# Designs tried in a protein design run: designed miniproteins, single chains. Part 51

Each design is a single chain, and the fold is of that chain. pLDDT is the mean over its residues in the fold that is shown.

## One batch from the design tools (miniprotein)

Design m1751
Fold by ESMFold2-Fast:
Structure m1751 (fold): chain A 74 residues (1-74)
Amino acid sequence: MMTTEEKVVVLVRDTDKGRYRVYLVTITRDEDGRTLSTSTELVYEGRDEEEMRKKAKELMEKGADHFLEVEVSP
């Protein structure tokens, strides 16, 4: 069975707490485009938004397919 992986880099901004996290979400699909599995990995965590943006960009340059930014509301 042939599978295709889609990789999504997610930058989570918790600005009130000064915490920024970069996740790598891997979505595995079959030949028909059906989602078989989803995995989420915390790749980077830090207190500097600019540093975390650079890390997210590096993951995109290494062959991630999509970038998503999420802001945590209190």
Scores: mean pLDDT 80

Design m1752
Fold by ESMFold2-Fast:
Structure m1752 (fold): chain A 74 residues (1-74)
Amino acid sequence: SLKEGILAAIEAGDVLKAQRLTYQYALSLGLSNGLAMVFAGEVARALRTKGPEEAKRYAEELFKQMEEIAKLRK
């Protein structure tokens, strides 16, 4: 899944891949390009500044936020 791919990229320390896959995941949920860029940027920032373990925890939190936003439009 895209979420599994994001977590794998975070574990590998691949900031660009984690950012790209998070953007694709947000779009797959129907989020706007603007919101998708914000969430992708937050994952990339966490990985750069806090490392993989904290970035994985933060990504899980962001996944919940993205999924809740998607529910509001259903």
Scores: mean pLDDT 88

Design m1753
Fold by ESMFold2-Fast:
Structure m1753 (fold): chain A 60 residues (1-60)
Amino acid sequence: PEAFHAKSVTDLKTGKVYENAGVLVFTTANGEKLARVESTDANGNEVVEDLPAEDLELTF
């Protein structure tokens, strides 16, 4: 697994942006490459989402 801390993570399919996000890239049992994105939403709640890694654009 590869781990990153990104200034922003953009989901290219939804247009959603995660700011100041921790990203963990991993492969599932089915061979799919996912990224676990951990960030804080506009209300101050922690958000954890597993998204296809190829749909994400990372900015450092």
Scores: mean pLDDT 80

Design m1754
Fold by ESMFold2-Fast:
Structure m1754 (fold): chain A 112 residues (1-112)
Amino acid sequence: EAVDLADVLREASRIPDIEEALRRIREALAAAGLEVTGVAVIEGPTRVIVLAARSPDGVRWAVIASGGELDHAGAAEVAAHAARLGFDQTVLGGVGPGDVEEVKEAMERAAA
């Protein structure tokens, strides 16, 4: 079954239980052929989940679920930061206007 990863990430951002949210994201990534190499969760005014993942061809993915509608300016900053950390691709389920700094920190933790 074709899984829209961004839709799974948006749904997971609404799941109150972090372990259940991570389980849903991990299942979707496995179905897409991606191996999880790192995980970071930051709990603040909004919850931010970042997973570092790798495809079989060696492409590095930053997979981001945060609790808001996609902010275009924030998404661009997050993608630029991911590129600086060595990620080749980003998938965003949501990045609310207040989430950008927490997403950057979570990406750094997941990349380590």
Scores: mean pLDDT 77

Design m1755
Fold by ESMFold2-Fast:
Structure m1755 (fold): chain A 85 residues (1-85)
Amino acid sequence: MIFDYLKKAADALLRGDQKSAYDYLVNMHNIIRDNINNGTISPQEARVLLVTLRSIQTLMTNLGRLSPENTALIQEIIDLLNEYL
């Protein structure tokens, strides 16, 4: 489920749909937070998510496909994963 939202967010960003991307990222952020709090995310899964999110952040920033709101939200998710690891 987390990776499904990540894929949908990336696809939305690539087509310039900042609003849909934001909604998918909010859902992903909530699931990650819940899984950290419940101990249901492994450190290995968290590392894969972190590397993938950083790659998406770099790519979308370089393409100019990232709104300030989506930039802030992606960074918040990255920070959450870093704090967990």
Scores: mean pLDDT 88

Design m1756
Fold by ESMFold2-Fast:
Structure m1756 (fold): chain A 67 residues (1-67)
Amino acid sequence: AGDLRAGARRLARAGGISEEAALGVVRGAAGDVAAGASEEEAARNAAEALGIPVEVAREALREAGVL
């Protein structure tokens, strides 16, 4: 299982947003995957929303246990 808060902190640092806002992005990505989005689609959507590289979003979402 992933560490949801650790993944959210990683997104917050990369995107320049609060940890609570980043937790919202992590939960949104989890919802996308649950709705049938691929891991790459979920990572790309999070990266686009935050203006960060897809690689960074993917690693953060993996740390969160979403991917």
Scores: mean pLDDT 83

Design m1757
Fold by ESMFold2-Fast:
Structure m1757 (fold): chain A 90 residues (1-90)
Amino acid sequence: MKEEKLLNKAKQLLDTILSLDDAAVENGVEPKTVVEAAKRASEQILKLAQKLSKEGYEELIKMVREAAKRSKNPEVQKLLEETIAELEKL
C-alpha cells in the first residue's frame, strides 16, 4: 500500500540521521552535517505526514519519538522533538 512506502521512507530518513549521529563521535563526521541532515529529514517527514491516515500518522509520531530517544546529539534530539510538536498540530 502507498502508506507503507511513506512510513518506510520516514524510517529510512530517521535511520540515516541516527547512523550519522553515531558516526559523528567516532568517524569524524562534523556535528553540523548531522544537524543539517536532521533538518532536511524533518521537512520530508512533515510533508509525508500530510499524506498519511490517522493510523499511519500515529505510527510516524511513534517512530520520530523513538529516534529522538536514541539520538546522542542534543541538537538533533531537540529538532526531532520540535518535529513531533509540529506533527501534533496537523
Scores: mean pLDDT 78

Design m1758
Fold by ESMFold2-Fast:
Order: C-alpha cells, then sequence, then structure tokens
Structure m1758 (fold): chain A 81 residues (1-81)
C-alpha cells in the first residue's frame, strides 16, 4: 500500500540520517552532526504532516532536545579518546 511504502521510505531515510549523525559525532564534527539533526527534524515533521500525526514536541523543542543529546554523546565519546 501507499502507506506501507511511505513508512518503509521513512525508516530507510531515518536510518541513513542517524548513521551519518553517529559518524559525525564519533569524528568530533558537531557542526555536521547538528546540520544532519536539523535535516532529521525537518524530515520527521514533514512525515508527521503527511500522516496527520500530532507531534509531542514543537519543531524548535525537538531540535533543542536532539542538540542537547548530541552534545552529551559527543562529550561521552571525547572522554573515551
Amino acid sequence: SAEEELEKQADEKEKELLNQIYAALRAGDLATARALIEELVRFTFEYYKKLGIEPKLSEEEMLAQLYAMADEMAASLAALR
């Protein structure tokens, strides 16, 4: 179905973006990680809009939360170097 295809495409795109974010964080490239997080948030909100899903957070709140998580992960990874 069209809904199954959309879900599958969304899963693939999310997986791709998350892999790229993790790679950037491991490399210590916070600027690239943040840019990819912005792309992930934009993609997620576009997907929610297409499905009529009400997001639990605003786009700004989700972006801030993901930035904070990325900063924490980067600090943890730096401590292991």
Scores: mean pLDDT 81

Design m1759
Fold by ESMFold2-Fast:
Structure m1759 (fold): chain A 84 residues (1-84)
Amino acid sequence: QVREEIERLGREAAVERVAEAAEGQAAQLAAAGISVEEARARLLESNSPEAAELATRAIEAALAGDREALREAARRAVELAEEE
């Protein structure tokens, strides 16, 4: 997913896509009444602890409307995906 987007769109576009995905996930969680803790648990089922933590931070930032924190978490997630 993230690594495929880096390969296809380049790093900067991948960061924006990860941020957009986190915003979409945050909106879906809010609409469904799913907590951030439940989202974290689901992410841990299919991701490394580091990837799950970064994705959770991005979702939290998106829910808070903190664009700076969202972009920082997205950038870190892209870096981690390139390492994995």
Scores: mean pLDDT 74

Design m1760
Fold by ESMFold2-Fast:
Structure m1760 (fold): chain A 73 residues (1-73)
Amino acid sequence: GEELAIRFAQRAVELVGPAAVPSAQQAIEAARQGASVEESVNILLRGLRSNPQVSREQFREVQRLAAEALREA
C-alpha cells in the first residue's frame, strides 16, 4: 500500500503543481507510518479541497487518480 500511496501523491503534485506539495507530503508521511491507501488519499484530497490555489477542475482530476489508486489497492 505504501508505494501506491506515494505514487498517487507524486501524480497529484504533477497535475496541480507546487500548491499540492504540503498535502502530498502529509499523505506520504501517513503512508510511511502505516496508513492505508484510502487514508493517505483522503489526507491529500482534504488538503487540496481547502486550498484556494487548487481549481475545481484540478480537484476533479485528482479525484479520478484517487479512484484509480483505490482500485489498485
Scores: mean pLDDT 84

Design m1761
Fold by ESMFold2-Fast:
Structure m1761 (fold): chain A 74 residues (1-74)
Amino acid sequence: MLAARERARRRLREELGLDVRIEDGVLLVENTLEDLTPEQREGAIRVGAEMAKALLEQYGITVSDEEIRRLTGE
């Protein structure tokens, strides 16, 4: 489960330029959401949805990519 958070942290930092860390197993965004561009906010939501899917799959719950796109508004 921590591996999914670590992958999300790397994507947020390297692809979106967000200042993100993992502390006590919680993914923390150092940037204020109000200071993010719309593209950075949308990207963070998509990465969060992918992480949620990975966590749910570890508990035997399957979520389709189409359902993830619906949840992110695309």
Scores: mean pLDDT 62

Design m1762
Fold by ESMFold2-Fast:
Structure m1762 (fold): chain A 81 residues (1-81)
Amino acid sequence: EHSKLLFENVLEVFGDEELAKLLTEAAEILGKLVKGKSEELVKEYEKIREEIIKRMKEKGYPEEVIEGIKTILDTSLEEAV
C-alpha cells in the first residue's frame, strides 16, 4: 500500500516509471533495514542508489536535483541503520 503510493507520487513528479520503481525498491529495503540491520540489505540499497543516480544522469536531470536525491537516500540509510 505505502510502496504503491510512493510509486504513483514519484511517477507523477518525475514522469519516469523506471525511476519510480527504483525509488520504491529503495524504500522497501529501508523498511527491512529498520527491522534488522543486514550487510546484504545495505549492499542491495547501495546498488539501487547507484542505479537511481545512473538513471537520472542518463535522463539529463539537473545536477541540483540529483544531489538532492543523493542526500535523501544517504540520510535515509543513516537513519535506518
Scores: mean pLDDT 75

Design m1763
Fold by ESMFold2-Fast:
Structure m1763 (fold): chain A 88 residues (1-88)
Amino acid sequence: MTQDDSQRIAIEMGREIMRRVPEVDGILFRTTSTSIDIYVVVRDPSAFPRADQVGREIARRYERQHPDLRITVRVVSPDEFDRMVEQM
């Protein structure tokens, strides 16, 4: 699998997460040819469990379709997101 393929998959996953969880403020992703890390930014802590559940369901589905990919989903606050962006 190419890095371009992983980026396309990450974009599709992010779009699905945002459609299912309207409380999501943003999505950040990091990809390699064999991995996708998705960071789901949520301001309201009450939405964290739903964002995590939906993200895990989507990741599991995409891993079944793309067995060569390792996918992780992390729900983060805006403050944690800012720290991650600064370290990129």
Scores: mean pLDDT 81

Design m1764
Fold by ESMFold2-Fast:
Structure m1764 (fold): chain A 64 residues (1-64)
Amino acid sequence: SESLELMKQMEEKIKDLEARAAEALKGANGKEDAHKLRQEMGDEFVRLSDQISEAVRKAYEEKR
């Protein structure tokens, strides 16, 4: 259940970040804002992917 919640959050965050990146490009600091959003997206994606794998492993390790 926890891994499913994390996967759902990952999909929602990625979609939201893509929309925000498009919006940021229209602003005065579009280049810098878009760059920061890309970095944040990369970091969030790696972190969530690792958390999903680790959460599944820990759940089974504790019970088995």
Scores: mean pLDDT 71

Design m1765
Fold by ESMFold2-Fast:
Structure m1765 (fold): chain A 69 residues (1-69)
Amino acid sequence: SEASRLIEEVLSRYVDPETARLVGATAQALINSGQDPVALLRDMAARYASKGRTDLAADFERAAARLEA
């Protein structure tokens, strides 16, 4: 989905390509099981913000806004 692609794109700036792909695939599985894609991206942003990763949080917030448009 577009959400899993956005997750992989954001994470590929911070982690290795294999890790980014695996997280994207895990997100797709959650979406397929009923998780809202926009809510998932916002949850990832909030979790990274709570860990002090404001760069990652901002990137995931932008991705959520882009998906919502």
Scores: mean pLDDT 84

Design m1766
Fold by ESMFold2-Fast:
Structure m1766 (fold): chain A 94 residues (1-94)
Amino acid sequence: TKEILEEMAKSLEEGIPSLLKQLKESYKLSEEQLKEFEAMVKKLIELLRKGAKLEEIKALVDELVEFLKSHGAETVAEIFRDFLEKLEEAIKKK
């Protein structure tokens, strides 16, 4: 599980610049909203690296999804929902 969590954390970290660009260019999020999004994703990365409980990770992903939906970024919200589903499947397989 620790190796999977680190791989997922690294994938999110590497994906931040691309996600920020998409949110700015496609969904027209403000610089303040982009900073809030980045802070939430960095917190998610920290929880994954710490090996936090699944319920704690799920709660933060749900918060991220609602933030993205509230700003019209439904497609990006789906990315985080899919991320959580894959994480839950990976944990249950071990």
Scores: mean pLDDT 82

Design m1767
Fold by ESMFold2-Fast:
Structure m1767 (fold): chain A 79 residues (1-79)
Amino acid sequence: MVPLPKIAQFIALLVDELGLSYEEVGKLLGITPEGVKAFYPLGNPKLLTKEDFDAIVKELESLGIKIPEELRKAIYEKL
């Protein structure tokens, strides 16, 4: 299971670097916007590695959550 700090770092990257709203991140990850807001201040996007992101994608895919390929490429450009 991916550690919670890495999930928080990923959420912070989506919000701060890619400009996604809490609603958009919540819809992407299958969580509430309030959940996104709670995790966001716990994450430092600078600490997220490509390997961390690969682990997050695999865990999300195992839960039936798909990250669009264009978004995955944009994330890799920030890492």
Scores: mean pLDDT 79

Design m1768
Fold by ESMFold2-Fast:
Structure m1768 (fold): chain A 95 residues (1-95)
Amino acid sequence: MEERIEEIAKRISELYGISFEEAKEGVLKAIEALIKGLENLNEATEEGLKRLEEELNVGELLEKMKEAVKNGDMEKAKEYALKIVEKAIEKEEEE
């Protein structure tokens, strides 16, 4: 997981012209925000997650992440969150 976070952080750093350390912090915060959104589901967080699902075509990843959070498997939840972040960066790189 750490190596994949560093790879994505390097891509973000190059894409936005920010430091590697700032990019890595951004990736970690994005993972935490996705997990917290699923743990504290309310109408606003559900709407935000649905929008993310539609924009990034990550419905299957979000469902797997929900199951991991529900089962207390934080390692799997973080893995799926990282894949969602990676999909977002891939989309930005294609534009």
Scores: mean pLDDT 76

Design m1769
Fold by ESMFold2-Fast:
Structure m1769 (fold): chain A 106 residues (1-106)
Amino acid sequence: PGIAEIAAVMERGAAEELRRYLKENPDLPEVEKKYLEQLIAVHEETAARYEALADRYNEKLKQAKSREEIDAVLDEFTADLNAIRAEHRKKVEEIRKQYEKELEKL
């Protein structure tokens, strides 16, 4: 569904902004470069997951034969969408904690 497609575009956009920042700042410390590269990877991975989710549920909606089946598919979609969001937040938080720990060593 459209919400997942929009979320994928937003995640792709976030990755592009970070890549632009890295390109414009080639002399960043290695610790910061690794942090930003890991964030880019997470945004790209999350975008791909949203795209796959949209494709999967668009197909399920085409196969639904009743309002009850459509509602059930949309409920499952919402649960899966929220799971992707939760996983993304956890990965970003873990990367941030690792970055902060590495900064303390400098």
Scores: mean pLDDT 89

Design m1770
Fold by ESMFold2-Fast:
Structure m1770 (fold): chain A 88 residues (1-88)
Amino acid sequence: MAVERLRELAERAVEAARAGDTERAIELLREMLRLALSLPLRAEVATGVALLIIGAILDIEASEDVEERVRLVREAGEAVVEAVEREL
């Protein structure tokens, strides 16, 4: 259930980035972070997820290219979903 929610958030974030709505994509990534940190993850996994999302947000904010932002959002979302799936 929580993994399906993370996957839905990741898909919405990619859609927002593709539409050029960078602020919405970042908000959805932050929502993914809040959801992931509410799960019973090992501390090292929780830290890894947080650093991954924070790093992605910084890279997205630095990018002027919509296609690059879409790629960054997709990569971050998939990595978070995979990390959480492995630990639950």
Scores: mean pLDDT 86

Design m1771
Fold by ESMFold2-Fast:
Structure m1771 (fold): chain A 55 residues (1-55)
Amino acid sequence: GLMELKTLLSSKELDEVLDALKDPEKLPTLVSRLSSKKGIPKDKLVELLMSLKKM
C-alpha cells in the first residue's frame, strides 16, 4: 500500500508513481526503472501500485 511505498521510495519517486497511475502508458517504464534502481521485484511493485488505485 501507500505506506510501504513511502518506506521504499523517496518523495520524488512517490510523486512519479502517483502521476503514472493517472497515465497507464507510463506505468511499465516506471516499474522497470524502479525495479532496477531499488532491487524490488516487478510483480511486487505492480501489486503495490494496484493497491493505490483501490484507495
Scores: mean pLDDT 74

Design m1772
Fold by ESMFold2-Fast:
Structure m1772 (fold): chain A 81 residues (1-81)
Amino acid sequence: AKKEIEKLAEEATRIARETTTAEKVPEAAEKQRELEKKIKELGKKNIEEVNGLTVKVALARLNAAGEAGVVEVELKFEGKK
């Protein structure tokens, strides 16, 4: 589970790195939303293994100028007592 979450985060980062033009951002953002959803789902399902794990995900987004940019999001997994 932990290794799978890290692999999904790496895939999202790879997509962000390959998204170098504004026209490709919408497609990349959609794929990355799917990956983020899978990461969150795996974290919830395996909370005992991933409790305290923080994963950084790079997401392709349009900046204020309408150019291709990258936003970094941190996902933290915590189980309640």
Scores: mean pLDDT 75

Design m1773
Fold by ESMFold2-Fast:
Structure m1773 (fold): chain A 87 residues (1-87)
Amino acid sequence: MNELLQELSKAVVNGEEDQAVELAQQLGVPEDLAKDLVQYGLEVSPYALNRAIEVILNGGDPEKVKEAIQQAKSEELPVQELLKLLG
């Protein structure tokens, strides 16, 4: 699991969107949420993406993570504020 999360972060940093989405799905993230998270990571912060995935892997609610990402996008929240919403 930690290795897949590191590969996901690397794929996002390298702009490998399709690979990053596949890696997020392998980590157990639903496809629609994986696409939203990867897009946010590419456009805003790979670090925030990694933290969102960690929250899901540690038993966090994927729907709450999705809501936090959608709110961050719609309200243009700073990455630091999103990280507070995630954990």
Scores: mean pLDDT 77

Design m1774
Fold by ESMFold2-Fast:
Structure m1774 (fold): chain A 92 residues (1-92)
Amino acid sequence: SYGDEAVKYAEEAIKTNNGEIAVRAGRLVGKAMEEGDYEGAKRAIQVASEGAKKGNPAAARMLSTAYVEAKRAGNEDLAEFAEKALKEAGFI
C-alpha cells in the first residue's frame, strides 16, 4: 500500500538524509490518504516526527510535504499532527 511505501521511504530519507526521497515519502502520505489509509499515513508521519526530533532535516522536509498534502486533502487532524511535530522539533 502507499502507507507502507511512505514508511519505507521515510526511513530511507532519514538514514541517507536525502531531501528528494523525503519529498517522495511526503507525497506517498498524500496517496495513502487518497486511498483511505489514514493509519498508514499517520504511521509515516510518526516515523518522520521521530527523525525530526533528532534534528534530521530530511525528516523535517517530509513533514512539511505531508502537511501540504494533508491540507490539500482537507485532513486537518493529520495536518495539525505534522505541524505540531515540526514545531516540537524546532524547525518552525
Scores: mean pLDDT 86

Design m1775
Fold by ESMFold2-Fast:
Structure m1775 (fold): chain A 59 residues (1-59)
Amino acid sequence: DRGARAALAGSYGKDKEEAAMLAGKAGGTSEENQRFAASMGKDMGDATFAAVFLANAGE
């Protein structure tokens, strides 16, 4: 699920800059990604919520 995908992306050591590029490529804006991260849980880094957003968009 999306939580597992986010954890996997984190374990690969995704950089914040790379996460931002991936989110933009998937069509998400910084604001949308932050709102999504807030709804997901709490203390998520850019790499984590960008990975979740990208995985969800690719589904």
Scores: mean pLDDT 49

Design m1776
Fold by ESMFold2-Fast:
Structure m1776 (fold): chain A 75 residues (1-75)
Amino acid sequence: SRAEHQAKAAAFAKRLVELKKKLEEIETSLDAETQQKLREKFNQFVQDVGLALSARDFARAEKLIEELEKYIEEV
C-alpha cells in the first residue's frame, strides 16, 4: 500500500537524520579536510538511498544505510 511505502521511506529518513547528528558530533574533533570528505561521502549515501527508495528497492536502501553506519563508526 502507499501508506506502507510512505512509512518505510519515513523510517529511512529518520535513520539518516540520526546518522547526520552522529556525523556532526564526530566532525567537531576533526580537521577541515576530513570534515569535507565525510560530508561529501554522507551526501553521496543520501543520494544513493533516495534512488533506491524511488526504485522501491528497500533491501538496497537497508544495505546502503548499514554501509554508511559502518563508515561513520570507522572514523
Scores: mean pLDDT 84

Design m1777
Fold by ESMFold2-Fast:
Structure m1777 (fold): chain A 100 residues (1-100)
Amino acid sequence: MLSEEEKKELLEEAIKKIEEALERIAKQHNIPEDVLKKVLEIAIESLKKVAESEDPEERRKIMEETEKKIKELIEDEQLAEHIILVVRSAMQEVVDTIKK
């Protein structure tokens, strides 16, 4: 099992990667800065929540709530689905890496 320090380092790396990915998407699709900041807040909070969760059902609920929040914020359905896919992928990597 990973140490608490190693878990924090992995979470920080995951946060950096999702920030870079979402900023790239925002630039490509002309997402307003205020909307991007809200998406980043949702993504970062979700990564932290799944990292702290030990229950698969709790993690599923976190993922479903994250998807709902992004869909409410991004009106373009195709863009929302793309962002959701990126965020869910990052959340799954955190789970697979930290929880093993």
Scores: mean pLDDT 81

Design m1778
Fold by ESMFold2-Fast:
Structure m1778 (fold): chain A 71 residues (1-71)
Amino acid sequence: SEIKKIAEEGKKEAERYRELAENAPLPENLDSPEIKALQAQGLRGEQIVLYYLEQAQKILEEMKKKIAEIK
């Protein structure tokens, strides 16, 4: 099902961002463009965590929107 695929992919991406939030700041994550941009603004630790949580939420919102458009 296309809907199931969208839901599974969206959930997987959102979970990945939640995992990044829980493990920030880690060296392997510091090369991401998003982390570099946040660091350039002087953001560290908690602010980076909040950024990743915002990304996870946005992914879930886009996923729900795509599913609603199919239904």
Scores: mean pLDDT 73

Design m1779
Fold by ESMFold2-Fast:
Structure m1779 (fold): chain A 81 residues (1-81)
Amino acid sequence: SKLDELLEAFEEAVEEIKSKMSEEEKKELDRIAKKLKETMRTLSPEEAYTLAATEIREISKKLNLPELEKKALERFEKIMR
């Protein structure tokens, strides 16, 4: 389903972000990501897309990861087509 593809894409984006973080930061992001994935599973694909895209934009902006942001958002948009 589109929701399952969005969850997979979100998890991959989170893992790429984690590769650039300290061990303590990774633990915090893991907690946030688990909570968001649980929320996404209760939403429509359109709502889950909006939530995932917003979170990736916010994290990528804070960490100055524009290429990762672009790659993740392009994948989300492709899933929703």
Scores: mean pLDDT 85

Design m1780
Fold by ESMFold2-Fast:
Structure m1780 (fold): chain A 82 residues (1-82)
Amino acid sequence: AAALAEPSPEVRALYQQALEEIKKAGKVADELGDPEASARVVGLQIRAVGDYLENDVAGLQATIDAIRELIKELEKKLEERR
């Protein structure tokens, strides 16, 4: 196992950002009514939890970036329905 460190304040702050991004992604997925979009949001939340538990600042930042890209993709799909 990689050396277990207590989550740093930086990792905790990034994890809170990831949770807020996941909350936004979940709302957009719900508006789409697409179960696959909701499943992708859940997968990214699981990834964020893993990064947090591993005290991985770079991993959490990459996960946040992936969540933001998913939000943009889902918002574009919603706009195409207008």
Scores: mean pLDDT 82

Design m1781
Fold by ESMFold2-Fast:
Formats: structure tokens, C-alpha cells, sequence
Structure m1781 (fold): chain A 73 residues (1-73)
């Protein structure tokens, strides 16, 4: 399952698709993923987006990661 989830996030990164990222995160919330787990997914997307120069997705994922980090601290 983790490989399939990572594939969905990779597709969002490659297409610079904020909506696809949001839809994937919503699916994970419905499947019972915790805020800690969602933080790591946003972190992974932010790192990959920065590396691949996907500016819009990077800025979005970074902001969502920082929002979740404040909740978890």
C-alpha cells in the first residue's frame, strides 16, 4: 500500500497538481491516517517539489507541512 500511496504523491509532484495532492491527502484522512503521517507525506512532497523545481506545489506543501508541525508541537 505504501508504494501505491507514494506513486500517487509522485504523480502529483510530476504534474505540479495541488488539487491532486489535496485529493490524495483527503483519501488518506478517510483511510484513518494520522496528522503525524500526513505531515511526513507533505514533507516528502515539499522536498521532491523543491528538487524538481515545481514551485507552486512546493510552496503549498511547505505551508501545509508547517501548519501540521505547529499542531504536533
Amino acid sequence: MDAEINRLFMKAVLTDDVKMLEETIELLRKLGFSDEELYYFYHSVAVMSKFLNKKELYEYAKEKREELEKVLE
Scores: mean pLDDT 79

Design m1782
Fold by ESMFold2-Fast:
Parts: structure tokens; sequence; C-alpha cells
Structure m1782 (fold): chain A 94 residues (1-94)
């Protein structure tokens, strides 16, 4: 899966408009709001504090796992051993 395919699937399932911005560095854009680094975003334990975040600065070498974790935290979902469960809700296998 490419990162763009992951975002398309996430947007289809959740009705969101999340995208990657490559203009000056690399970031995930969720909504209008505060911009923070990925490490700081992952440190936030309060879902309401995360809901105030509009975009996350990410490393260029971000893994698909890290991208999915950030998307799940943004959606308010709990992290699981199967991070694709949210993205594959319409497929009753796994």
Amino acid sequence: LTKEEILEKFNQITGSNVYLDHTNGYRIVFRPGEEINLEDFLKIKDPEERANIGSILIPEDITNEQLIKALLLFSGAQLTDNPFSLMYKDEANY
C-alpha cells in the first residue's frame, strides 16, 4: 500500500479529507488547526487535545505503520495489533 492509498481508504471509511502536503517538508493535514511534530502528537493522551490539531509535521521516511497510528489517534480510535481494522470495516475477514 502507498501512503496515498492509505489516506484514500481512511477518507472513504471516515468521511474525512485528510491529505499529505509535500510543499515545504512533509505533513499530514487533517483540518484547520494547530501544527505540531509527530512525536509531540503521539505524546498527547487526551483525545480532545488531539482534536485541536490540524496538521502534523512528519519525517520523509515515515512508515505506513506510523501513518496509520497517527490516523487512528486523530479519529479517536484505540491502537490495536491490527491497525487496518478501521480501514477494512466493510470486509468481514480478519
Scores: mean pLDDT 68

Design m1783
Fold by ESMFold2-Fast:
Structure m1783 (fold): chain A 90 residues (1-90)
Amino acid sequence: ASEAEARAALAEAEEAIARLEAAAKAHPKARLGGEIAAGVAAVALGVGRAILERRGDADAAYAAAETAVKVARAGLAATEAGDDEAAFAA
C-alpha cells in the first residue's frame, strides 16, 4: 500500500468509528459493547496514525487502518442488532 492509500484507509476508519459511536449512543441496550468496540477500533486507528507519523511502513499503517474499519463495522452491526456481547467481541 502507498502512504496515500494508508491515509485514505485511516480516514475511512475514522468515519466508521464515528458511525459506531453514534449507533452506541442511539442503542442503550448495546451501548457498552458498542463503546468498547469503538475503543478497540480507536486503538488500531492510533497505531496506524503513529506508523505514518514516524514515516514507517505504509503497508503496516494500512493493515492497522483496515483492522480499525473491520472492528468498527462489526461493532456497528452488532450494536444495531442490540447484541452487546457481539459488539464487545468485535
Scores: mean pLDDT 79

Design m1784
Fold by ESMFold2-Fast:
Structure m1784 (fold): chain A 66 residues (1-66)
Amino acid sequence: IEAELEEADQLFKLGKYDEAAKVYETILKKNPSLLENPEINAKNIAALLASKGQYDKANEILDLVQ
C-alpha cells in the first residue's frame, strides 16, 4: 500500500493522471478506510479530474484539503 501510494504520487507528478487515478482507485478498493483520509481521497479525486482534462477543478480540490 505504501509503495502503491508512492507510485500513484509519482505518476501524478509526472502528469500521468489516468495511470495515477487507476492506482489510487485500486488502493481505495483494497482499503476503503483510506477514504476517510482527506489527503488520499483528494488526490484520488484530483487525479480523476485531471485525467479528464479538468485541471482547474483538480487544483481546487487539492487546495481545499492541502
Scores: mean pLDDT 74

Design m1785
Fold by ESMFold2-Fast:
Structure m1785 (fold): chain A 80 residues (1-80)
Amino acid sequence: TAAELEAEHAKLKAWVEQVKKEIQQASPLDKELLIGSAVMYLAVQKQVYKKLKEKNPELGELLDKIIREIDQLVDELLAL
């Protein structure tokens, strides 16, 4: 449902905030590994949501918003 999708997206955003805090405290090598891992995970989630949109067009507007927010989170992580 839309409510379940919004709840999962809120959890994803909270996880990214936790990862950002870990990155700020990490060694240079661990920082690169944490950024790379988080970006790859977000890329996979984006593909899952694109596929979900194809199967559930009624959720298209919400999924487009979530996909745009994932792109923003990736940009923020890559800027660290």
Scores: mean pLDDT 85

